# Designs tried in a protein design run: designed miniproteins, single chains, continued (6). Part 6

Each design is a single chain, and the fold is of that chain. pLDDT is the mean over its residues in the fold that is shown.

## One batch from the design tools (miniprotein)

Design m20189
Fold by ESMFold2-Fast:
Structure m20189 (fold): chain A 108 residues (1-108)
Amino acid sequence: SKLDQIIEIIRKTTAKMQAAFPELADLIRALADEMIAAIKEGVAAGASPEELIAMLGAQYERAVAAIEAAADPARAAALAGLLGNMFTAIVRIIEGRPIPPELLALLE
């Protein structure tokens, strides 16, 4: 399902981020778990694609802010980039569009 694909991308990107920045691993995991909970609730509530994208966009902005508060600027920028790539891939799934192979490679 699209939901399973979204959850898989979040989990894979989270694992990559945790491996790259083990000192932030707990924060990264908490943000990912919250994003997974939000998408599950949105899907269960019958949210439109536009509503799901808006919800995930808000989660992305919150995650970037949390990382910027916890990390130095260089680490925060690297993690924000990975989160942005993850969000772009999720939007592609919601819209029923293929994820470019080069984008998938950045998340794996």
Scores: mean pLDDT 84

Design m20190
Fold by ESMFold2-Fast:
Structure m20190 (fold): chain A 61 residues (1-61)
Amino acid sequence: MKEALDNLAKGYIAYKAGNYEEAVRYFEKALEIDPTNEVARRLLAKAYRDLGEEEKAEEVL
């Protein structure tokens, strides 16, 4: 869905800017729209790890 891709793109932009909390929110929205999106799941896990939240990163994988 375009909405899932839009949230994924916004999350990635936030992630590259170092805004990891905002990136997490966008990646979560992308997964709510398309739960099968492996790219969004991996990027969400990566953002959680960069925040030091390893347990949450493992939970989304």
Scores: mean pLDDT 81

Design m20191
Fold by ESMFold2-Fast:
Structure m20191 (fold): chain A 97 residues (1-97)
Amino acid sequence: MLTLGEALYLAEFEMASEGRGVVTAEDWRRMMETFFGEHPSDEQVQAGVDYLDKDGSGVVTEEELLAHAREQGTHIEEAPLLSPEEIEEIRENLLAL
């Protein structure tokens, strides 16, 4: 079973790839602009693709994206272990913004 973080990465990948099974530089740009509100330069888009493209194919595969997520430890637990005190602190910090 996938972790929440892995499932989110796969969902973003499927949306960015439009079911093609690969993410191009153009797909990466569209994903950053649509899902993250980012406005990356051509150089930033290419650097992102190159960073994930471990086989040098010029595209990012689902396997390369998952390998990156696992390698970086970016996996998100399905149920965060937050105490009521920690939730209150987060609430107070958000209200201070």
Scores: mean pLDDT 61

Design m20192
Fold by ESMFold2-Fast:
Structure m20192 (fold): chain A 112 residues (1-112)
Amino acid sequence: GAEEGAEEAREAARRAEEAAREGGEEGAREAAEAAREAGRAAAEAAIEAAREGGDPEVAREAAEAAARAARAAEEAARRAGGEEARKAGLEGAMEAGAGAVAGAAGAAAAEA
């Protein structure tokens, strides 16, 4: 359900932030992967909130978690020494950002 997606997005965001703090190429890759998971979870929460008349706050929480993961992945990418790690981090940030937008849209739909 939407609540499961929000919980998954929050856990993924925590992993992204932790990986970004650890730094290096591995940290950037881990942050990117976690950000992708946060984005997917937020998008899923948005779909369920819109389809089943779910809680808009749950979709919004998932969107906020995906946004946090996107920022962490972007910051880790900026610090990464390798081009591959930097690219992976930026791609993860973009996917998390898309999930955040989807989550916000789902929340709005549920409220309407």
Scores: mean pLDDT 75

Design m20193
Fold by ESMFold2-Fast:
Structure m20193 (fold): chain A 73 residues (1-73)
Amino acid sequence: MAEELYEKGKIAFRNQDYEKAVKYFEEAYKLFEDKNPLLAARAYSLIASAYFRLGDVEKAKEYYDKALELIKK
């Protein structure tokens, strides 16, 4: 189920539907966070990229920083 949400997020991102991509990646993150930190970090990186594409540079930086924190563990 988490993998399905992650794939839906990637499809939305590819279609340039960045708001939809953020929602799917946020839901995927919630399912991954304690079970697969690497996939959780990837979800946050993609949320950051989506926010950057939406012009929300501040949120993009916040999510990139969160992704880096996960992979430093």
Scores: mean pLDDT 80

Design m20194
Fold by ESMFold2-Fast:
Structure m20194 (fold): chain A 56 residues (1-56)
Amino acid sequence: SLLEEAERALALGEEALAAGDPGAAATSFWHARKLAEQAGDEELAARAREGLERAR
């Protein structure tokens, strides 16, 4: 489902940040945000946006 895909992308973004790869993290968080927005999950979209800020 879109929600499961968004959650997986969010998790990949967190793993990339932990590994010291902000570029990969930004890509994953951007993908998570788009999937969450398409699914209408505002909380997941907000978490992905926060991840994008942390990936700068």
Scores: mean pLDDT 86

Design m20195
Fold by ESMFold2-Fast:
Structure m20195 (fold): chain A 94 residues (1-94)
Amino acid sequence: MEELKNALKRGADALEALAEGMARFPEQTPAYADSAVRLLERLADFAEKYYSPEIAEKLRQLSEKIREARGDPEKAVEVMREAAEFLKKLADSL
């Protein structure tokens, strides 16, 4: 669990950085959204294989929510910050 907990916290920090970058460069929203989706999918694969399918499913749901916001910079920033907070809370629950 400690490895997953640390990975989730690092993931949250990465999502916060992507959200800040997207807020400064909204024309790059698709690239930032794609990066966030890849990060969450990688975390989901890791969680499913080594820890918990329930955690993996939550990560996949966050990934889909970000993908859905891919065309809207303001909404994408909001969703990424929401995802970062969720990852922090999930890590703290482990």
Scores: mean pLDDT 82

Design m20196
Fold by ESMFold2-Fast:
Structure m20196 (fold): chain A 63 residues (1-63)
Amino acid sequence: MEEKLRKAVEEAFKKVFADFTGDLSKVDRNMLISLVLGEAAKLLGVSIRDIEEEGTKIVEELL
């Protein structure tokens, strides 16, 4: 499960960066985490709440 979640978060992170046209350094950290978790949840077909704790830790590792 963790390996599948990590890959989904990594793909979500790349997509969020590709779709964002502004300066990511000016985006609140919690907002950036929420955007990545939302995209990862869509990729996995689950709710954000199902991956929130583990997914947030992975996003923080990538930031």
Scores: mean pLDDT 75

Design m20197
Fold by ESMFold2-Fast:
Structure m20197 (fold): chain A 85 residues (1-85)
Amino acid sequence: MKEEKEKIVEDAIAEVKRLGDRYAAQARSLGHDDAAAEIERLAKETIEKIKSLLNEEDVGKVRQRAANLVTAFALRAVGILLEAE
């Protein structure tokens, strides 16, 4: 149970890092350094929220909340990239 929770959190953090790095690199390749910095800041904030899930006792809630945080991050990061000027 504890090991499963830790794996869920670690996998979610890894996914946010992977997506954040990808979208930030894409923003920079387009000359949108401010958008890249915003995506990196959002990734850091999302990772801290995911880490806080280690305090949750219900592994099902950890899984659902981790998935929601990763999805919310991905949607917001894409939004930042699409709105970049």
Scores: mean pLDDT 86

Design m20198
Fold by ESMFold2-Fast:
Structure m20198 (fold): chain A 70 residues (1-70)
Amino acid sequence: MIPSIEEIEKVLLKLLEKLEKDPELYEEFIKAREESDYEKLKKVAKKVLSEEDYEILVKAIEYSKKLEEE
């Protein structure tokens, strides 16, 4: 099931709050985003997010990829 926009926004806010406390992870996140390296984004998210929030983010990324291929 595709996550709602509200669920995705909440997970992204939690991710950003965690990254603000870890400058090295924040740099990895920015670099992965600029390179569109979704595997690196997933690795960073997995380190800081709960399993539930991580699953929501992964589904959002996979859905975004499918939209770009269509």
Scores: mean pLDDT 76

Design m20199
Fold by ESMFold2-Fast:
Structure m20199 (fold): chain A 88 residues (1-88)
Amino acid sequence: TREANIQRFLSTLPDVKPQAYEPIDLDKWKEQLEDMSDEELYELGIHLGKILASKDERAPQAVELLEYHMFTKPLNPSLTLGIIEGLG
């Protein structure tokens, strides 16, 4: 299942101390992704990467947002770079 795949992915990440992050508004970000600049996408990527690295409860939502973006168009290079930076 999708949830099983997400949990498997999360289990491969290094253990990172949970950090306090702002909640992700998935509906807002899904709509705004199409109109975001490369700089804004890079910053979003950093936040998503940090959430994924921290094994935060929001990690499944971050994956869902990335999957949505990838299925509607090729993944933006700036967003990808931001995610890598956020992962550490």
Scores: mean pLDDT 62

Design m20200
Fold by ESMFold2-Fast:
Structure m20200 (fold): chain A 55 residues (1-55)
Amino acid sequence: MDELTEISQALRDALVNAKSKEELDKKIEEIRKKYNLPDSHQFPKEKGAPEPPPP
């Protein structure tokens, strides 16, 4: 339970403090490695749902 909270907070900190997209990706990768996460698919980057059809 504590791990999920720490991971979420670390991801938020990375998003807020990252100066570039590359830095953000690097931070996320470090978090994944630190907490031994199986895959990034479990953490959608805002757009996780399928794209709705245009009107």
Scores: mean pLDDT 67

Design m20201
Fold by ESMFold2-Fast:
Structure m20201 (fold): chain A 69 residues (1-69)
Amino acid sequence: MIELSPEQREAIEFIADTLIRVGDLLDEALKEHKGDLEKIREKMKPGFDEINAETRARLAEWEARRAAA
């Protein structure tokens, strides 16, 4: 079995949570704008931009912690 460090577990949990959030954003946008791909994309954009910014910040934080160890 693969034994994960706390840092690796945190990373995997964040990735899994992010994928679930993307799915939720898509489902909500589809319920509001059935079949209108442009409106779906515009509805999802703020949430997707926030997720992308948080992901980049987390990756930078983890890399800094690894370099300091």
Scores: mean pLDDT 75

Design m20202
Fold by ESMFold2-Fast:
Structure m20202 (fold): chain A 67 residues (1-67)
Amino acid sequence: LLEEVRKAAEAGDLDAAVEAARQYIKEHPDDVEGFLEVVRILAEAGVPAETIIELAKLFNRERKKAA
């Protein structure tokens, strides 16, 4: 999934990159380092800060459920 986020971002498919990021967050709710890497990839690809903030909210929700 992290590789899917990278490939979609490199291809310029920002919608696919965001969807892959959401899937990664749901499957790896305790992976803080992986989530930070996802944020870095999306920000470098030009995903809007508002979308990244929504992904951070999703990560916080999933992480709390996993704890």
Scores: mean pLDDT 79

Design m20203
Fold by ESMFold2-Fast:
Structure m20203 (fold): chain A 65 residues (1-65)
Amino acid sequence: MKEEELKKEKEKLKKLNKEIFAVYDELKAQGKEDEAFAKVAELNRAHKEAYKSQVDAGRAAAREL
């Protein structure tokens, strides 16, 4: 059953979003804006991959409606 997998994917996305903003805010507060942007870009790649997987799963479910 895919419901547990969807819940885990949503939790992963929430963690990635929280980490992205937390890291960005920390580095920006330290005056390291260039490092903040570089780190956000790296985390964004992982976030986009996880988000795409969730969107694809949602589209597949919607097509069965």
Scores: mean pLDDT 69

Design m20204
Fold by ESMFold2-Fast:
Parts: structure tokens; C-alpha cells; sequence
Structure m20204 (fold): chain A 100 residues (1-100)
């Protein structure tokens, strides 16, 4: 898988609220630093699009699935920690907005 393809696939899956596809793409990308970074970025952008659209509950579910996949992945520990921190913040924001 090309790096940009992993990012685009993660973005499209996340924007659709497809948590299973988001987890799959992130786990498959974890063996390569560039693919993993692109897949995480795509998932983050997809979550932000859901939040912009007012779909806060779906955004929280996608962010949670992505976070779980990142934590379960074989990605480099430093990349995993960085990705987890970003996804935890997005999850927090989505959950707060879902309660408003």
C-alpha cells in the first residue's frame, strides 16, 4: 500500500463513521512509519470532518476505534505514543461536544 493511499482510505472510512475499516487500515499501516503517519493523519481529518458536520457521537466512536487500533498496533512506540495523544485529544473534544 502506498502511504498516501493509506491516508486517503483512513480519511474516507473515518468520514463515513466506519470504525471497523478505520481499525483495519491503521493496523495494516503499522509496519511502515510513513504509511502509519499518513493513516493516522487521514483518520484525524475524517474525525474533524464529522465534528464539523455536527456528528459528534460518530466522531467520538471513530476516534475511540482509531485510538484502540493505534494502541494495539506494532508501530514504533514513539509514533504510537504521538498518535495516541492526538487521538485522545480529539476523542475528548468530540465527547464534550456530544454532551452540549
Amino acid sequence: MEAYEAGLEALEAAARGDTEAVRRVLLEAAGDETRFREAVGGAEVGVLFLMWAGRYRTAAEVARAALEAVRASVADPALRAEAAAALEELLREAEEKARE
Scores: mean pLDDT 86

Design m20205
Fold by ESMFold2-Fast:
Formats: structure tokens, sequence, C-alpha cells
Structure m20205 (fold): chain A 87 residues (1-87)
């Protein structure tokens, strides 16, 4: 339920061009997915958060969004390593 609600909000903000809020809600969806133990879904939403934050950086020039994008990419990368080690 929480994941779906966060994703819907992220998609709404993304359609409005509010990439800061889209990134925030995709990131929350990733955290909620991880809390539920769905690592693959968490990777997907952290990667979407990174993409949204990159777009926010392109719109604003504010390096805080570049930092947030890198942080989301790092979280997704670490989770991908965990999945690879399980095989």
Amino acid sequence: KEIEEYVKKAEEYEKKGDYEKAGEYYYKAGEAALKEGNVELAIEYYEKAAEAYEKAYEQTGDKKYRRKAIEADIKAGLLRIELAVRK
C-alpha cells in the first residue's frame, strides 16, 4: 500500500515537471520496498529517484540534486551487489 501510494505521487509530480518531489517520492518508495524485503523493487525505485534528481539538477543547476542522485545511485548499486552475491 505505502509503496503504491509513494509511486503514484512520484508519477504525478514527474508529469508536472516537479522532479525534486518526484525524486523524493521514488526514494521513499525504494525505502518502503526495502523494508518489505523486496530488494529488486527497491533497486528500481532508487534508480528512478536518481533519474528524477538528475532532471531536477538540469532544471535548477543546484548541486544538492546531483548529490541526491548520486546517493540514490549508490543505494541501488549496493543492492545490485547483494543480488549478485546471492547467485
Scores: mean pLDDT 87

Design m20206
Fold by ESMFold2-Fast:
Structure m20206 (fold): chain A 89 residues (1-89)
Amino acid sequence: ALEEAAKKAAEAEEARALGARAVERAREILRNADKLTEEQIMEEFNRLVAELGEAADKLTSSEAKTVLRDALEEVAGLTGDALRKALAR
């Protein structure tokens, strides 16, 4: 039904917006990683991961869950880069 398709599309759009914000925040942390402690980096990324995970648990659309999973993967990669940058100083 068109109504069901619209609901799935809306959930996917919400997931994309949430995921994009989380990735952008993770990139900000990476840019400043040389000025942060490992503990601060991990605390901020753990908050982002928890927020995305909580959203994934509440969304029913498989498309929305896939979008959030891909965002979680990118945030995890940026976490590794941020920690590596902090350790290099």
Scores: mean pLDDT 81

Design m20207
Fold by ESMFold2-Fast:
Structure m20207 (fold): chain A 71 residues (1-71)
Amino acid sequence: GLAPADRERLTRELSERLGIPLADARAIVDNMAAGLAPEEARREVERVIRVAREGSPAGRAAALEIARELA
């Protein structure tokens, strides 16, 4: 799993970029981080945030698909 500080930061960033509630973003981040080393978990969540940051509805949909595949 993620370090607590990274978990909180990445959860907030994902929530803001995808326009979803914090509780849903936290569940996605926790599922993505499950079974991964902290560095791998951070890298995967940051990848999803980068895709979401492109700002298009298609980019946000792609980020959600990636997050769900990793869960």
Scores: mean pLDDT 74

Design m20208
Fold by ESMFold2-Fast:
Structure m20208 (fold): chain A 108 residues (1-108)
Amino acid sequence: DPRKQELLERILNLSGNQRGYVLRLALRRLSVEEIREILSKYTELSDEELEALQRGDVSAFILLLDKLSKKAGGNEKEIEKILDEILLEAAERLSAEELEEIIKEATG
């Protein structure tokens, strides 16, 4: 989908803070099982933590970032790489229309 590819390129060109917000919004549009499938590759999360992420809970997102930071040994570049990989996996599960709405909310 050329439109979806253009939207993914736009997301990757956003600031780190905006990409983090896009990820939080994307997780809200996924099922708990889809979130588990994506995140289980990177870290251990309880069902309660996965449900909180799906609800858009900021505290749950901060806990996710902390777990990823510990796994990456505090390396900011590695943390950003993991977050971008998670973001791309989440975005692939969404329609172009959903991605456009998320970008608009995150940037505007």
Scores: mean pLDDT 86

Design m20209
Fold by ESMFold2-Fast:
Structure m20209 (fold): chain A 92 residues (1-92)
Amino acid sequence: LAEEALEAARAAAEAWAAGDLEAALALEEEAVRLIEKLKETKPDEEVKRVVAEMLLIAARAALERARAAGDEETAAAAEAVVRRAEALIEEL
């Protein structure tokens, strides 16, 4: 479940980077569904770790797209989320 959720998040990030919005949204919904299932069977710390890793994957994809588009405001926001997610993972 954790590995499957992270794989779905990575696939969503790749689709987003490629400009395939329809595929990206479908894969994001799958990742969320897998996290909800993980919450039913795993301790809070494992769920927090997987969510933080998914957030990092999504934020890195958003940062890449924002930089490619020249959107400095969105890039700065995405970079802040990357730093926060990395800090969260280090604490877990």
Scores: mean pLDDT 74

Design m20210
Fold by ESMFold2-Fast:
Structure m20210 (fold): chain A 100 residues (1-100)
Amino acid sequence: KAEEELAKGKEALEAGDYESAAKHFEKAVELTPESNLVLRAEALALLAQAYLKLGDSEKAVRYGRLAAEALVEGGAISEEEAELMIQAVEEAARRAEEEK
């Protein structure tokens, strides 16, 4: 079940096991019905966070964009808000790279 994979991913994220967290969040996305945009957006946003922690900026931005798109489709945010959210993820990814 998607909610079970989300819970396992959150536990792994708290433990600092970012690779395990990413795998669980990927399964949560796969198990989430297309109609459940809120759960899908949550899983995608957490997946983006896990990839930021892993230093995979490309995947972090990709999944962050998908999360923003799901929020727009669900009516939770505007397209303008989604663009700002994507820009914030892109900046977070750049800053993570600049610290090295």
Scores: mean pLDDT 81

Design m20211
Fold by ESMFold2-Fast:
Structure m20211 (fold): chain A 65 residues (1-65)
Amino acid sequence: MEREEITKRTLERLSKTDPELAEFARELEEEAKKTKDWSKAVAELVGRILRKIGDELEPVLLAKA
């Protein structure tokens, strides 16, 4: 399976869990189609997801501590 297909399926799953990430993912997908650099688009999306998870975990850790 091409990396483009894997990326599209990953973005579809993310869009169901987080509408904000869905919009960001659409922007990255559009740019990847233009540049044909799907690996770069995936790396940028993953970076944003990790940052968002960090922000979400901070309140959870504070609540549990």
Scores: mean pLDDT 66

Design m20212
Fold by ESMFold2-Fast:
Structure m20212 (fold): chain A 86 residues (1-86)
Amino acid sequence: MKVTIKVNNATVELRNYLLQMAEDYEQLGMNVTITESGDTLTINIDNASTQQAIGLALVGLGWELEGLAVTVTMSGDTLTIEINTA
């Protein structure tokens, strides 16, 4: 599965957390690509298992409980998690 995590207007703390998370997923053997454009941080994972994708969706829901606006969308084989901090 492909997982795309998009964060708009990330705080320094959230950005650093997500970059550490991306490194951890690379260490687990996932193909991770990080792109920054303006106020948007995008993390793409090309080879997540179904269980890893579910785990990432649950992390997104955790951020929603912390008061961030989170949208989780499934389209074909791609799970997209969008996080807005403002």
Scores: mean pLDDT 79

Design m20213
Fold by ESMFold2-Fast:
Structure m20213 (fold): chain A 85 residues (1-85)
Amino acid sequence: MSKEELEKKAEEYVKKYDKDGDGKLSKEEFKELAKELLSKAGLPSKISDEGLESAFETYDKDGDGKLSKEEAVEAVSLLLEGAGI
């Protein structure tokens, strides 16, 4: 999967889980998305909660407890790469 294709796919997942329509992804929504991706990939034990928390904190640049669309795309891309074959 190309870098651009991976990013676009991540953006679509973020958009799907943005239930509030605020253009941001909460920590809970992010974890829910991550677990669904891992489950579909058959890798539910591959990424720990610590990994998910670290990714969330790394991309939460505003410190508002949510990921902007751009930040969430980067975090989800990391998850797809970590679950990747």
Scores: mean pLDDT 70

Design m20214
Fold by ESMFold2-Fast:
Structure m20214 (fold): chain A 90 residues (1-90)
Amino acid sequence: SELEKAIKEIEELVREAEENIDDPEKARELVHQALELLKKNLPAIEKSKDKELLERARRVALGVAGLAGKLGDFELQEEALAIVREIDKA
């Protein structure tokens, strides 16, 4: 499905950001890309009621939050944690 492709792309962006954590500019760019793509697809993921997609979305949101915290981007960290809270209410 298109949502499966989207979540997989987001997961790959988070993984690449983790691998490049020692390059703060590149890691930050990848983390921002992952969050924006997650935000774009989140309404459709929530509407799907697909437990696997929701669990994967939650996991990547936590990953983004953790990476943002390591990079000192606390605004991005709060945005990612807000998504975790939104998924937990769905």
Scores: mean pLDDT 87

Design m20215
Fold by ESMFold2-Fast:
Structure m20215 (fold): chain A 65 residues (1-65)
Amino acid sequence: SKKEEEAIEEAALRAKRLAEEKAAELGKPYEIEIERKGTDVVATARVGDEEIKVTVRNELLEKMK
């Protein structure tokens, strides 16, 4: 659904911004993974040995349970 797509895009954008800042500080590349965890969308950004997780709740997924 559109709200679900928006939640995924929001998580991805937040993770990307944080990853870009950390990558610039450390001089390392970044990777981003997006996963659904129950009612949440979790974007995980990895930069070297650092891991940043951004969680966005999806109200639509909560209503389906």
Scores: mean pLDDT 73

Design m20216
Fold by ESMFold2-Fast:
Structure m20216 (fold): chain A 91 residues (1-91)
Amino acid sequence: MVHKLSEEEIKKRQELLKKAMKEIDKLTEEAVAKTEDPEKKQQIRLLGVGAKMRMMAIEVEAELNGESLEELEKRLKEVVEETRKELEEIL
């Protein structure tokens, strides 16, 4: 059974996703600015794209599984934290 989302909840889920994706963009832009190595810049850009794709998949999965807004926010924050750690390892 898939939980039927309200229009308000759909809007809130999209706002959480946009906010999380904006954090990924900020982290990748800051990381790219910290290195002159073209290989590292490419790795940073690919990591950022991958993280945002994972976030979109998480949002769809959370909706299908009837996960709460709090659960979605937690999963999105975990992707941000993992991305931050991977960026530190590249730099």
Scores: mean pLDDT 82

Design m20217
Fold by ESMFold2-Fast:
Structure m20217 (fold): chain A 59 residues (1-59)
Amino acid sequence: MEELRRRAAERAAELAATTGLSQEEIAREVARELGIPFSTALEIVRETAARRRAAALAA
């Protein structure tokens, strides 16, 4: 169950770092790839963005 959320979060982080897309576009890609609802993907992307913010401060 929660394994999917973790994998989605990692995927979202990779896409954010590699593509530079907006959170909405990243959520769409994650939802499409994992076959989950957009709402769920968006929540995961937002949480992932919060953790990436800490990494961005190190830049």
Scores: mean pLDDT 75

Design m20218
Fold by ESMFold2-Fast:
Structure m20218 (fold): chain A 68 residues (1-68)
Amino acid sequence: AVDEAVAVLQATKDVVEGKAEDPASEDVWMGFVDLMVSDAKNPKLLGEKLLEKAPDDEYIQAIGKKAL
């Protein structure tokens, strides 16, 4: 579940980065992930694992921190 979430996050981030440098794309992506994290049974644990799995990824770190 957490590993799958990280994979989806990274895949979508790569697509967004490849398509456009539009700041709005980042807001849309953050909104989507916030919704996905909110649906998790244990969002705090998910957030902690996201931070552990991708410490150098600012995008995933921001999302993981939001889940905490």
Scores: mean pLDDT 60

Design m20220
Fold by ESMFold2-Fast:
Structure m20220 (fold): chain A 72 residues (1-72)
Amino acid sequence: SLEELLERIERLQAVKDRARAAGDLETGKSVLQHLIEVLEKAIEEARKRGDEELVNKLKSMLEQAQKELDAL
């Protein structure tokens, strides 16, 4: 469900931030790749619901995650 995807995004964001703080590049890269996949699925589900505000928020998060991955 969209709700489960959003909870997963929150958990992955927390793991990503902790990996970054620890300088753990391997974990950071793996988590970012997973976060991007989950964000893409969440955007599709939010679009199906017509939740444009959530779609825009998730797209911003996706862009940020892609930039962070590219910087590794």
Scores: mean pLDDT 88

Design m20221
Fold by ESMFold2-Fast:
Structure m20221 (fold): chain A 58 residues (1-58)
Amino acid sequence: TAAARGAAASAHGGGGDAAAAERGQSTNDLVKAAEAIRAATPGMDWASAEAAARAGGA
């Protein structure tokens, strides 16, 4: 349903439009990259590591 898709996309768009799409397609690569970044940056939370991994092209 187009209306339901529109509502779902709108609700999600503020927090993860591009990031969610890329993560959905490259979840395994992104997860591994995020874990490596977290290991290199002690105390970093998962959300920050995930954003950094995505920015790094994972």
Scores: mean pLDDT 63

Design m20222
Fold by ESMFold2-Fast:
Structure m20222 (fold): chain A 80 residues (1-80)
Amino acid sequence: SVLEEFKKEVEKIKKEVLEKYKNGEISKEEALELFKKKVSELFDKYKDKLSPEEQEEAREYILKELEELEKELEKIEKEK
């Protein structure tokens, strides 16, 4: 489904951002900004293909993934 494709692309963005942070390429703040920017651009590309209900689920998924990213970045920071 289109929603499942969107969720997979969000996961790819999260993985890319985490790898850049782990490699010391970007700061924690830059990682969060990059994730928000890329996911916002992705949502704009997909929104016309999603029903109103799917758009709501996509927004909830973004918020959940952002919270998980923040926790993962914090954990990595403490282990460095």
Scores: mean pLDDT 84

Design m20223
Fold by ESMFold2-Fast:
Structure m20223 (fold): chain A 82 residues (1-82)
Amino acid sequence: MEKSQKLLDEIRKKLQERFEPEVAGELFSYMMTLLNEVKAGKLSVAEATERFRQKLLDKGLPESVAEELSELFREAAEAAVA
């Protein structure tokens, strides 16, 4: 759905604003891997969202920012699963 693509683009933009291109690309790639696992039925939206949130915290983002980005990811994943 168009909504899912727009949310993913918003997350990518926010990652690029906060990280060097290499790190932003790594995080975006990890997020896309999680999204594909959800689409394949291997992870729930909740499990993928928690893994993404933990990865953001591990990269040194404040809890408030990690929560914001993981919530956008949750919305994107829910929209992608139909």
Scores: mean pLDDT 83

